Designed miniproteins, single chains, continued (2). Designs and how they scored, part 22

Each design is a single chain, and the fold is of that chain. pLDDT is the mean over its residues in the fold that is shown.

## One batch from the design tools (miniprotein)

Design m4731
Fold by ESMFold2-Fast:
Structure m4731 (fold): chain A 78 residues (1-78)
Amino acid sequence: DVAERVAQKAAEIAYRHGLDNSTVAAVAKAAMDAVDAGKTPEEIAEIVRQVLLNSGVDEETAEKIAEEVRKAVEEILA
């Protein structure tokens, strides 16, 4: 399932940036839901960025993670 692959990759990216398990799970869930809703890679990245900011992640780290997620989604959908 594409949504599951995107969620797994988003979780891996968040985990590599040292985020806690609850934030990693929130990012994975948001990415999966966004794929299921038919969102574009750019829209998925923005949704992930907002989830990170709402979880207390700083803007610079949130933008880096969102960009890595955008790239991963584009590669999975290609």
Scores: mean pLDDT 87

Design m4732
Fold by ESMFold2-Fast:
Parts: structure tokens; sequence; C-alpha cells
Structure m4732 (fold): chain A 69 residues (1-69)
């Protein structure tokens, strides 16, 4: 997946999942930034991540953030 396409997808999914969990726009941006960094780091290491992998990663970060509140 191209870098730009990947980042846009991460932002879209993070916003959607954050809204579903009742998180703020600031929290959605925090999740998107963390997930984008993790995905780009893994791709730089030669890993390939599917859309399903990205969604799971976003959901895990969002759920952890919600529990910390």
Amino acid sequence: MEKEELINYVKEIAKKIAEELGLSDFEANTIALKVAREVLRRQAAGETLTKEDIEKLVKNYAEELKKKR
C-alpha cells in the first residue's frame, strides 16, 4: 500500500472507531498518529500489513485510550 494511501486510511479508520467509542477528535488524532507511526515503522522493517491488521491496531489503541479515561 502506498504511504499516502496508508496514512489516509489510518486517519479515516481512527476517526470512525474513535467516534463509535465516544472519544474526542483530539483522541482520534492521537490514535491515528500512533498507528500511522507503527505501520510505517513495520513497513520500513519489511512487513506487509493488511487493512484488517490496521483496523485491529486502531481498535486496540482506541480501547486502551478509552480505558485510561
Scores: mean pLDDT 78

Design m4733
Fold by ESMFold2-Fast:
Structure m4733 (fold): chain A 100 residues (1-100)
Amino acid sequence: SMEEKADEVYKLIKEVLDKAIEYYKSLNTPEGKELAEFLEEIKQKLDEARKTYSPEEFLRIAVETLERLLEIARKYNFPDDLIKEIETALEKARKILEEV
């Protein structure tokens, strides 16, 4: 169902965000702290979007969030495994949205 597909995408984005937040907090730098706080804000907005919008509308927001997250990941040189997870989640979200 579209609800199940939206939940899968939501879980993938949350997993990537949690890994990135933990990584940047672990660096113990001011820049790492600021980036982690920014990523936590993205996570909170995603949580609210999942509760607020339909699965289809959430998937549009998820695609936009993943595109923005990929830009951030490239700018701040995220670990390659995290960049790949973002790219994979984005491809999955786009494919699902194309079927709507």
Scores: mean pLDDT 86

Design m4734
Fold by ESMFold2-Fast:
Structure m4734 (fold): chain A 131 residues (1-131)
Amino acid sequence: MKPLTAEEQKAIQKRVEELVKQGFDREAVTTVANTAAAMGLSAETIEKALAVLTEEQIKRLADIATDTRLNAELIRRIHEEMRREGLPVPERYPGSALELGVNILLLAADGAALADIRRMLDIAERALAES
């Protein structure tokens, strides 16, 4: 995917400011938006994901995407548990905590049920708590 244009970056920043004004945590929203952009997501995809996710889900995603305890073995166990529960995860295992977080963002942007997003977050957080 092509890098974001200056206009697309401004559109994302405007969306971040709108969410912060609504009571969303600035650091969490900024982390999620910047991580998605750095991993090559389009402005349209980022805006769609931010429009559907709750403040709680955005904060939880930011925490997961930046958690240094998420090593390759733990990520594989999380992915296998998600697949066992029939959640709409890609066939390829995420290579990093950032890729795990971005995969959940992509699913939210593509219209995945918020209950499925919540379950994915629950699985990741449980695995981290047991580590």
Scores: mean pLDDT 81

Design m4735
Fold by ESMFold2-Fast:
Structure m4735 (fold): chain A 79 residues (1-79)
Amino acid sequence: VQELFEELGDEVRANPENLSRRQQVLLEIQRRAAELLAKKPGEGEEEAKRAIIELLREAIEAGDTSLKPLLEAIEEEVK
């Protein structure tokens, strides 16, 4: 999960002026996950993963189907 956020950060740094709506959603997910991890450093990983899954599901339901592969990858980790 943290490694995924690092990759997202690199992508945003490469294109700082042209953030797509997808990248904006991913930044929101990263921010909220970081807040959860800060509250419980050892135990917060599961809560962070679940929060990411919820945010991805909401974005997909809103019409951003490009996030489906990312949702599936994270769900695989929490099973």
Scores: mean pLDDT 62

Design m4736
Fold by ESMFold2-Fast:
Formats: structure tokens, sequence, C-alpha cells
Structure m4736 (fold): chain A 102 residues (1-102)
């Protein structure tokens, strides 16, 4: 079912973040983005949190990791612009991006 497929993608993303496997993270993000409209709000909050967590745990993130995290957060804000959790995650991402540019 769609719910089972979305749940599997979220779990694969969690595993990639725990393993600090950027290649796996990026591969899962590509699959997740193809199905982004099928995720619930809580699943979107979870994947947005995982993207910020992956970036925070990587001292020198690749341009690809930064771009993937930005794309996930932009799409999350587009779907749920007034959600306080997603807004807070976007602000945290902006702060991290500013630190990396310094």
Amino acid sequence: SDADEMGRLVHELIDAVIARDEERFLAVVRRLLERFDRFSKDEVRTVAQLAVTALERTPNPSPELLRAARELLDLALERFPDDPVIRALAERFRALEAQLAA
C-alpha cells in the first residue's frame, strides 16, 4: 500500500542518517521526492527533521547534501506554509546554511 511504501522510505532515510551514509541518504531522498505529494503532514515533518539532522551531523556537507536538504525543506514549506514545526526547521536550516557560508 502507499502507506507501507511511504513508511519504508521514512525508515530507510532514518537508517541512512544514523549510518551517516550520504550516498544512501541522497538515493532515498530522490525516491522520496518522486512521491512527496503522497506523504502525510507528520511524515513530511519527520523527513524535514531528518534532513536538518543529517546536515547538523556533517561538519563539511557536500553541495549535493545541502541541495537535497534545501529541496526537501522548500517542498515541505510549499505544502504546509503555516506549520510551526516545518517553519522552525526551515529557520534552523537557514542558520546552518549561513554558518557554512561564513
Scores: mean pLDDT 86

Design m4737
Fold by ESMFold2-Fast:
Structure m4737 (fold): chain A 65 residues (1-65)
Amino acid sequence: DAALRARIREEVVRLTAESLREIGDALQKGIDSGNKEEMDKRLEEINKENVARIRAAEAREEALL
């Protein structure tokens, strides 16, 4: 179904944009707090979570083939 594949692709794009926004928010909080170590840990967590979400969306698209 082309519509389902298009929605999954839109989800991947949206997750990528959300990931960038979360990274920006974490950087801003790091600047505000002055705590680089906490900022670095938060960025690592965000990256791991968002990579997993994007990969799950890609796997769903592949499953439709």
Scores: mean pLDDT 74

Design m4738
Fold by ESMFold2-Fast:
Structure m4738 (fold): chain A 88 residues (1-88)
Amino acid sequence: SRREELERRLAELQAEYRREAARANARVAESREFGEELEAEARALEPRVRRAVEARDVEELRRLAEESPFPHIRLLLEGAALLLELEE
């Protein structure tokens, strides 16, 4: 079913997120500039993501994911979109 397909995709995406988040954390430890860029991106995205989640706007979450230069943030937002699709 579509629900079972979405649940499998979410599990795969969560595994990929953990790998990319670990890479991002390693890079933050080695580069202050990267850490500052990541923090700025997170601050800019937070109110937009909050509005999209509250509105249950799957398309906006996917658009925000596509626009982000950070792989782990892209995966996080794709995961949020999938979770909303799993909710009725």
Scores: mean pLDDT 85

Design m4739
Fold by ESMFold2-Fast:
Structure m4739 (fold): chain A 70 residues (1-70)
Amino acid sequence: SSLALAGVILKTALDIAEKEGPEKAKEYLRSILVDFGIPEEEAERIAEMAVKDPKKAFRELQTRLDELEK
């Protein structure tokens, strides 16, 4: 489900941010989101949002992944 996938992606990004810093977490998010079909500009926006407001980023990511499911 898009909810479960968004949760796993965000958790992985937060784990990377803790161990390797926020820049590596953003690189991971951009890469994985683009691989899922999210436009690069939007992927960068969500990645930036994840370090400032993870709850908002989670909702945005869930919405984008749900759109790609259909």
Scores: mean pLDDT 80

Design m4740
Fold by ESMFold2-Fast:
Structure m4740 (fold): chain A 86 residues (1-86)
Amino acid sequence: SISSFLTAAQLALQGGDLDAALDSLSDALEAAQEAGDLDALDQIASLVKQIMEAARESGDTETFNRAVDLDIDIGVEYLKHAVYSV
């Protein structure tokens, strides 16, 4: 479920495992897209931004780029909901 992916991402982030957090958030985004769940999308966006900051601080360019790609996908999903009124 979306909730279990979000919980897994939060635990991974708390443990400093940014790659595991991004893997869980990628799964959460796919599930949120299928469900049209904008509340979940907001939670995913918040966690992705936290990962971007953590990766920037550590100089982890690969993880930062993964998080940026996911943030772009989230932005596209928001625009889709705004434009298509569904």
Scores: mean pLDDT 84

Design m4741
Fold by ESMFold2-Fast:
Structure m4741 (fold): chain A 65 residues (1-65)
Amino acid sequence: MDGRETAAATAAGEAERAGREAGKPEQGLKSGDIARDAGLAGTSAEEAARKAGEAARQSLKEIGK
């Protein structure tokens, strides 16, 4: 729960991800099944994780300045 730099970067990434995920899979998959939602969530989660990692490193670089 702590970690100023990590929390800030993670929170920003999580907020963006949550907003995007909430809109995309639920509304886009109404013609599919939950299995499809799980598949999309898996792929999206991996990309979101990469973004979060990059944001954290970027935050460290800016704060380290």
Scores: mean pLDDT 59

Design m4742
Fold by ESMFold2-Fast:
Structure m4742 (fold): chain A 79 residues (1-79)
Amino acid sequence: MKENLEEALEALERDLEGLEEAVEEGKVSPEDALKGLEVGKQSLEKLRKEAAEYPELQKRLEELEKRLEELKEKIEKKL
């Protein structure tokens, strides 16, 4: 199961990177970006519960959570 969690985490990290880029380039509306961010937060919450026994994944999850919060603030600032 750990490999599946790592793949899911990598996929979420890639999705977040794409969303961060789309927001920076103005490719997505703030409203749509917030919807994408909410989906990402839900996925992160599920991964946190499943990866609770894997301390090596916890650091990546914490970094991802910080990135999600930073992105939310950037989106809200752009209106």
Scores: mean pLDDT 80

Design m4743
Fold by ESMFold2-Fast:
Structure m4743 (fold): chain A 71 residues (1-71)
Amino acid sequence: SAEELLKKGKEELRKGNYEKALELYDKAIKEGSKELQFEALINRSQAYNAQGKHEEARKYALEAAKLRKEL
């Protein structure tokens, strides 16, 4: 399920496996509810910040903010 993908993504992020975490978050965004997509976009943004990719992090934080207005 999309919830399981999000949990796995968070686990990979904690391990420092950013590429795998981002892959799992992408799948969660495609398969999940809008609420789960919002959570996955926030975690995607955090993963980019952890890598020092601050412009990508801002982009996905803005996508999450736009989606939040639809919740």
Scores: mean pLDDT 82

Design m4744
Fold by ESMFold2-Fast:
Structure m4744 (fold): chain A 76 residues (1-76)
Amino acid sequence: MEKAKKITKELKEFTDKLENMSVEEAARLVAGPEGRKIRELVAEGYSIYGENPEYKEVKEAADKTEEVLRKIAEAR
């Protein structure tokens, strides 16, 4: 499923980007248009996993991204 692989890759890239930023930089990014895109990718990842439970990697990637977003929100 190519869409699941693409979303997993994009989620991992955003997670890596956010983890390599300061909390202040990550909070600014998440408050902007990119943050909205990241949240849409998380929702799409969970939707894909709901339809295809075999794609655990997309769930794991979405869980990781959501955890990072939650930590950024709590730091604000």
Scores: mean pLDDT 82

Design m4745
Fold by ESMFold2-Fast:
Structure m4745 (fold): chain A 86 residues (1-86)
Amino acid sequence: SSKEKAIEILEKAKKEVEAAETKEEAFDIARNAIREALKVVPKELIFKLIGELLRLIGDSLLAKSVEEAKKLALETLNRVLELLKS
């Protein structure tokens, strides 16, 4: 299903964020994963995923360390996964 494909994309992105070595890399991985998920999610979830993407952009401007960036990116990916599993 389209939801299963989106879940696969996001779960892979979580592993990539955990391996990220820069703030920019962590946020780019999460942003790109959400953008790819947006292509395949049901219409009803599009607005919620856009909201998470906008929040992630805000987090990327405020994060002060690689550790904080990875935490924020992982929290965003986990929230998007919960939206897909609901």
Scores: mean pLDDT 87

Design m4746
Fold by ESMFold2-Fast:
Structure m4746 (fold): chain A 66 residues (1-66)
Amino acid sequence: ISDEEARAIHVATKAALDAYDAGLSREEALQKAEEAVRSMGYPEDVIERALEAARRFLDALEGRAP
């Protein structure tokens, strides 16, 4: 993956983890992840891939994607 994509994934997953640790729902955590990567100015295709990584990360934390 590109450096930009890797950075976007890191930003998205960190925002999702912070929201999850704060007791927010999966939907709210994903909204926080989207806000974080959009604020960084990444292209839409990079944002989409970063959000998919954040979804997989949350799925793993919740035991939905073994």
Scores: mean pLDDT 79

Design m4747
Fold by ESMFold2-Fast:
Structure m4747 (fold): chain A 84 residues (1-84)
Amino acid sequence: ALDKAIALLDEAIKLVEENLPESLEKEIAIGLARIHLGVARLTGDISEVIKGIEILIKYAEEQGNEELAEKLRKILEEMKEIAE
């Protein structure tokens, strides 16, 4: 479960990196998601992966990229199914 959860957050981070222009705000959002990824790896707490994905969804929504936000929400749904 944890390895799949980590892979989903890695995928979410890559989608943000590839689909949004470079900015300080983008680097902060990705950095926060990577911190949650690191905590999940160290603690085994899958809820940290959910927090990381939620940060990326919020950032995509704030940037007005609804297609990216929808893709990230689908990743979050897969993640919630793994966490159950």
Scores: mean pLDDT 82

Design m4748
Fold by ESMFold2-Fast:
Parts: structure tokens; sequence; C-alpha cells
Structure m4748 (fold): chain A 90 residues (1-90)
């Protein structure tokens, strides 16, 4: 029946769109994570005030990505790495 095939196709298309969005957010989280880790390493050389600023910005971005199930593990790993770098700098 054409109707049953069209409904199944719409559900599959919606799942595909959700997966594509999750993959895009995963890739964005990885890229932003690498950028913030580099910024934090540079901020360590510039002093405690800059280090705290970059750390807070990195945490905020990680929280934004943690809303996406596929990106959440990458966001959590970013939070841990940021915290470790701050502890090593103190």
Amino acid sequence: SRKASEESSRDLLKIGEQVDEEIKKLQEAKKKGEEFLKKLEEAIKEGKEKLEEVYKEGLKKAEEFSKYPLAKPVAEELKKKLEELVKEAE
C-alpha cells in the first residue's frame, strides 16, 4: 500500500535528519574542544585571569554540546581535560 510506504519513508527521513544534526554537532564539539584546549594552554602563559576566562568559556561551550546525545561524551571529555589543565597550572 502506498500510504504505509510513505509513512515509513517519512519516519526514516526524520531519523536521518536527526542523525545528520547529531553528527554535525559531534564534529563541531570536537573542533571547538581542540580550539579551547589550545586557547587554555596559551592562557596559562598569560596568567591566572586569562586562564579563568578561557576555562569558563570552554565550560559554557561544553554545556551547550552536552544537550546533544552524540556530542555529550566529547563535551564531558572536554570538561575533564579543561579541569586537568587548570589544576596543573595552579
Scores: mean pLDDT 77

Design m4749
Fold by ESMFold2-Fast:
Structure m4749 (fold): chain A 79 residues (1-79)
Amino acid sequence: MEEVKKVAEETLKEAGLSEEVAKEAAELIAKAVSKDSSPQSIEGAAMGAALEAAKKEGLSLEEAIEIGEKVAEAVLKTL
């Protein structure tokens, strides 16, 4: 849980999201992973969180998708 949250938060911050938005998105991903750690669940949670975070920051759909893919990959490597 803690490692997933930390990795997700760091990846989101590296993608240019604010600390507050990155932290909230990482918490959402960690909660989803704690219930279902399948690759499909992780990819879905990362994409959903990235889309909501991008919407709050005014980023494009293309940027949101790239961020979601990077976060999913980083979280999958942690497990």
Scores: mean pLDDT 80

Design m4750
Fold by ESMFold2-Fast:
Structure m4750 (fold): chain A 88 residues (1-88)
Amino acid sequence: EYEEVLEKLKKLLREHNPSFSDEELEVAAYQMAYAVKTHEEEAKKEFEEAGYEELYELAKKLAELVPEEVEEKVARLPELRAARAAAR
């Protein structure tokens, strides 16, 4: 179900970001889903211009399947970004 969509999105993101941890890929996946959920037209145009239509389709599907989880994960992004910056 949504776990399959999340794993496919993470797999594609890993191809472009091989140094990212599984947690970083998960955060990126939810961030993309949130962008599609809140700014669908803008997100679609950006992904199409970048040649990442498949990423857009998976992000949209994730946002449709688990909208509450997407909102919860993104709400924690400032904390996760601060923790990553401190870990450097």
Scores: mean pLDDT 71

Design m4751
Fold by ESMFold2-Fast:
Structure m4751 (fold): chain A 71 residues (1-71)
Amino acid sequence: SLESGIAALKSSSLSVVLSAVKGLLEMDDLRAVEPTVELIKSLPEDHKQRIIALLKKSDSKLAKEILKRLE
């Protein structure tokens, strides 16, 4: 669900966070924009770049809006 995907973004495990981002991108629900942007801004640069790379590989509207907010 959207709620469980957003909750999983708060995980201390990067692999869980990456899986959560993938799930949110599949849902393509813009309610995930703000929580995902806040998460990315809070991460160390290495982890941030891994998530940004995942977003750049997606053609979803959610990915586009998140990347736009990070510019």
Scores: mean pLDDT 82

Design m4752
Fold by ESMFold2-Fast:
Structure m4752 (fold): chain A 101 residues (1-101)
Amino acid sequence: TVTVTLNLVGYDSTQPVDLKVTGYKYPVTISDVSPLSTLATVDVKIEKTPAKLSVYRNGKLESELTITEDAKEVSFSLKPGETLEVYLNGELIVKATAVLK
C-alpha cells in the first residue's frame, strides 16, 4: 500500500488529507481552486522497494524515479488547473486534478 497526502497552500481552513491508495480506484479532484497560482503538493510514501514511479503532468510524462529506500516519501507539486498522475510499477496509484474556480 501507499499513502498519498494532499497539502493545499493558501487555504487557511484546509487540512492535509491522507489517502491510502491501492491501484486506480479513487481519482482526487480539488475543486474551487484559486486562479492566483495557489500551490498544492501530492506526497507519496513508498513502503516497499524497489519501486519505479512514473509521473505524468497534464497527460505528458514528466519524470521516472527508481525508489530503493523503504518508507521513502516523494513530493510532487500540483498547480491550479493541472492534472497529476503517478504510476507505481506501471499501475496508476493517484490521479489528482486541481479545478479552477
Scores: mean pLDDT 62

Design m4753
Fold by ESMFold2-Fast:
Structure m4753 (fold): chain A 60 residues (1-60)
Amino acid sequence: GHSSASAAAGAAAGGSLSAEAAREQLVKWGVPDEHARAAAEAAARGDSAAAREHLLKGGG
């Protein structure tokens, strides 16, 4: 589609994404802790595809 909502895609400047920090944020968004943890760990590993898949399974 034409609409590309880019509001928070890679706005990380001078910082390390910790699995714990990412998990906490996901849990705050309503993602189950199990899926949030797996997604955060995958993201910390640089595996965005795996992280997204865990979120889809846990959050819909």
Scores: mean pLDDT 72

Design m4754
Fold by ESMFold2-Fast:
Structure m4754 (fold): chain A 63 residues (1-63)
Amino acid sequence: PPTAAEVAGALAAARAGDDAGAASGAKELHQNGATPEQLRAVADAAREGGADYGAAVAERLAA
């Protein structure tokens, strides 16, 4: 499973509107066995932050 620090980093990038950071964070979380709920949380944070590409990546990985 991903570490709390990895989850926090992905959420921080997403909230900041960092598209590249949110997308990379979501991919790393998915590779480390993140739950669909964790990935959807990143997608939701990314949408709120305006990181639309990061949100789309996280959402696709959550499916």
Scores: mean pLDDT 86

Design m4755
Fold by ESMFold2-Fast:
Order: C-alpha cells, then sequence, then structure tokens
Structure m4755 (fold): chain A 78 residues (1-78)
C-alpha cells in the first residue's frame, strides 16, 4: 500500500465516521469532527513540506478527501 493509498483509506474512514455522527448526534457534531480532521491534515501538510517532502502529495490527497467529505456531509445535513 502506497502513502497515497493509505491517505485515501484514511479519508474514507473519516467520511464514514462523520456519517455515523450525522445519524447519531446530528449535523453539528459531524461537521465539528470533520473540521478537526481538516485542521490536523493542514498541520500535517505544513509538517511534511518542512520535514518529509516525499509525503506532501499523500497528505494533500488526505486533506482533499476530508474536505470533499465535509462538502458531502454539509449537503446531506440539510
Amino acid sequence: MTPEEKAEAVAEAVKEHAKYLLETKGAEAALEELEKAIEEAKEAVEWAKKYAPEYVEAVEKLLEGIEKAKEEIEKEAK
């Protein structure tokens, strides 16, 4: 499994967890979880740019995947 494949798998897991929160706790809880995940991914991108440039692409894919998940949850939250 490549770093990019791992990033896609993590983004999908975050999306599934957010959908679970949407169903059990509501839109606010799901969006708060996704916002925290986005902040962590942004910090990881900045860290990778400074210390591990070879992982920047993988971490940017993770960030994009989580941001897309947030857009989907916002659309479903009504």
Scores: mean pLDDT 81

Design m4756
Fold by ESMFold2-Fast:
Structure m4756 (fold): chain A 65 residues (1-65)
Amino acid sequence: MEKDLKLNEKALENLIDGLRAATDEAVRQRYIASARQLIAAVKKIDPKRGAEMEERLRAALEEIE
């Protein structure tokens, strides 16, 4: 369980890095969709960690407008 959650944390950071680097709207939307799907999967296992990941995505979205 913890190992899977750590892997999901790393996957989210990679998706956020891709989102920050993206300059094309279609590419940004793909990263956002993937991150939201990952967060939804994590919330089924650990709702608190899923909420923390949601906040990280929200902060990244604020950085890119």
Scores: mean pLDDT 78

Design m4757
Fold by ESMFold2-Fast:
Structure m4757 (fold): chain A 93 residues (1-93)
Amino acid sequence: SREAEIAAAESGLGGARAGLEGARTGDVRKGAAGAIGGIGGITLARLHGAEGGPGEEAGRAGLEAGLAGLRGDVEGAERGLREAEEALRRARE
């Protein structure tokens, strides 16, 4: 479902944004929220049969950005955010 892929991608993007905030501020809770948002995106995509699609891709990017946020890796979190934004764009097509 396109709606499920978009929802999964939005969860991943939300995770990536939280991860980047965590990386920039040193707020471990924001990094953790980013990882949770990413996992949520992956889970939503898989539960709706969209494995390997843009929704799962955005979820993985959000998870990576969240983990980067936990370790203060701003560059890694920024890469995750860009990947999640691109994946959401594809999910909406």
Scores: mean pLDDT 89

Design m4758
Fold by ESMFold2-Fast:
Structure m4758 (fold): chain A 75 residues (1-75)
Amino acid sequence: MGKVTSIVGIVQHSLVHDKKSVEEAAEIGAEEMLKRGVTDEQLEELRRIADGLRAAGETELADAIELAVERVEKK
């Protein structure tokens, strides 16, 4: 499985299992993206995944992923 799928799983686990806020899950997601050396192409893939999740009604997960990507892009 790719880095992108693993990061989505980590963010989802933080929201659902660990009961973290969207902001906390986004910080965890951003940290994992930086630790794993996510590329600009993979950041774009994560944005597409977030769009799909939002369309499916997974609003909190989509918000956390979008926020995490924005935090990485500002570095």
Scores: mean pLDDT 83

Design m4759
Fold by ESMFold2-Fast:
Structure m4759 (fold): chain A 83 residues (1-83)
Amino acid sequence: MKVIEFKESESVEDIVDRLYQAMQEHGIAVGVAPPSMREKAEQAAELLKKRMAEDGGTVAMTEIDGKMVITAVSKKRVEEYKK
């Protein structure tokens, strides 16, 4: 699992690309964005869901203590739990 903290200076594309790469390398990627980035985090989560839908992976977004948390799980990791 790889945890990535995002900054307001990062674009929606940067967030999506970083999470997708980390998910491919580590099987699970968790992105954390401050409350000020809520709109960017929501857009990034939607774009990442579209990209990963074809790959058989899963994307979830939740709010923890006002922070936006995006979790991306690879197809390989999802399959490990289907024993």
Scores: mean pLDDT 78

Design m4760
Fold by ESMFold2-Fast:
Structure m4760 (fold): chain A 68 residues (1-68)
Amino acid sequence: MDRSEVLRRVRELARRAADSPDPGVSASYLAAGGLELGIFLQDSREAVEEFRRIAEEAGITIEDAPPL
């Protein structure tokens, strides 16, 4: 499977989360992005690290995100 396609989709979800004024909607996009990346990488530590990097590029810090 194309890694760049998965990463592009996850970045798009993170950007939608950043653009959303509703914390619940924002959390839903972050959860969807994290799940997509977790399934692809099958390593939760790698998935968290990659998703944190992608979220930071979109202007979101995962530590500031609502609990999933």
Scores: mean pLDDT 67

Design m4761
Fold by ESMFold2-Fast:
Structure m4761 (fold): chain A 86 residues (1-86)
Amino acid sequence: DDEEKIKAFEAALEAAIKAALAKHSPMTDAQKGMYYLLLGDFETAKKYVDEETFEEAKKKYEELQKYLEEHKVEVADEYLELLKEE
């Protein structure tokens, strides 16, 4: 049931990122940029960070996406186990 695990992981991750963005405590522009980048919203992300920071973050995002694609079942399982206990 890898597809179901991946979908649950992606949904939980998106919800967690949105919850972080919605916190009453102010976030730095760099943190906002990173969260929007993780959501795949590159247009919004680049509004919060300069071009150099955006390119660096985008490179890390691409590395993360590649890692998740290679290890998506393992990452999803670990993440869901964490949420199960919390």
Scores: mean pLDDT 67

Design m4762
Fold by ESMFold2-Fast:
Structure m4762 (fold): chain A 85 residues (1-85)
Amino acid sequence: EVKELQEKYKLVQKEIEKVSEEFLQELEEFFKSSTPEEAKAKLEQILKTSSENERIAARLIYAASQGLEAFKEEVKEIYEELQKK
């Protein structure tokens, strides 16, 4: 069970490794300092305008700001989406 979750996260992490460190840091800071409304609006903007890898990174960083269970569910969702290709 734990091993399966770790394998899913490794595959998802490989996609976010393609995103610039600067982009990841700016998003993490924004979501940590934002209101829930501002964070959601920023996520929506990124999902409409950014590259696929940046969208995946934004979804994970946003989910992490919502808590551990939200992060685990988002990792699972992204992993399942990547497998459907």
Scores: mean pLDDT 78

Design m4763
Fold by ESMFold2-Fast:
Formats: structure tokens, C-alpha cells, sequence
Structure m4763 (fold): chain A 80 residues (1-80)
């Protein structure tokens, strides 16, 4: 795989790993399906921005950036 393909695969895996946790938190907070979808779209867009900003970064650096974003977004959901 190209470096771009490796990063896209990693992004997809990490998104999948945390998807269930985001859904669980949304249910705990009583979010509507529309609110959940909106948040997931915003989250997906932010992950794409990290990808675009880190095209020349190593796979490890990219992973760290994605982990930081995921933790930040989960913290924002908790504060809502």
C-alpha cells in the first residue's frame, strides 16, 4: 500500500474502534439519532482535516494525531 492508503486504512480502523463508544455516550446523554449523525459527520470531517494536514507525516505521527482528536471529541461530548 502507498503511505496515503496506509493512513486511510488506519483512519478507517480507528474510526471503527471508537464508533461504538461514541454511540454509547450519545445514548447515555439521550441524544437523538439526528444529533448523533451530525456529531459523527463533524467528527469525520475533522479526521479528514488531520489526514490532509499530515500527508507527509509518518504513520506513527498520524496515529498520534488521530488519537488526540478522538480523545478531544469524546471530552467535548462529555461536557455537552
Amino acid sequence: MSPEEQKRSLMAQMMGEFFGKVVELAKKKGWSDEELRKKLIEFSNKMQEVFDENKDASLEEFREKLEELIEEELKKIEKS
Scores: mean pLDDT 79

Design m4764
Fold by ESMFold2-Fast:
Structure m4764 (fold): chain A 96 residues (1-96)
Amino acid sequence: SMEKEKELREGIKEAARIIEELADDEGRVTQEAIEAVVKKGKEEEKSNPIKSAAMLASALMAAEQHGVKLSEEQKKLMEKGKEQFFKALAEIQAAR
């Protein structure tokens, strides 16, 4: 639905904004940025679960690509978010 697509887009955009704002002097992804996205993603989970999933998935992908170390608890939370993100994406694509 359009609402699911909007929430995914908003989640990706918000994660990107936080990562950019908390980048180092060379524009690299920081651990502080990943932690900030995870915190905001958790806050959104009950009210905007698809936006939360998009934020957590974006943070996980950025952390993996840039070698940012994650705790086991953070990994589990982000992996759950990634699963929900891809489910929502598949539902949006199936509706086209």
Scores: mean pLDDT 84

Design m4765
Fold by ESMFold2-Fast:
Structure m4765 (fold): chain A 111 residues (1-111)
Amino acid sequence: SSASRAEAEKQRRLEILKEQIEALFRMVVSIAKISIKNAVEKGDVKEVLKYYKEALELVEKITKNLLKNNPDPEIQELIKKEAEKAKKEIREISAEALEKLGAYDEAEKLR
């Protein structure tokens, strides 16, 4: 029936949107990992903290824009879950980077 096809199409679009949201947050974490790793290789504590701050600000900006544009409660829950997961991973990567550089006080503040 046309109603059955419409529901299947809606579900398929929802699944694609979920995958795109997850991929977007994974990309932000991946870019943060690369930038922070490069800062560690340079021995630059200030650059680690800069990329940490920029990555968190980007997650917050993306989260705000996605929530505004997606009124579906299931999508809103996914956005919040993926944003929190991304923030936690960025904090852990940054804390580990700071520990590798001997910046233990700065690392503890991120945990």
Scores: mean pLDDT 90

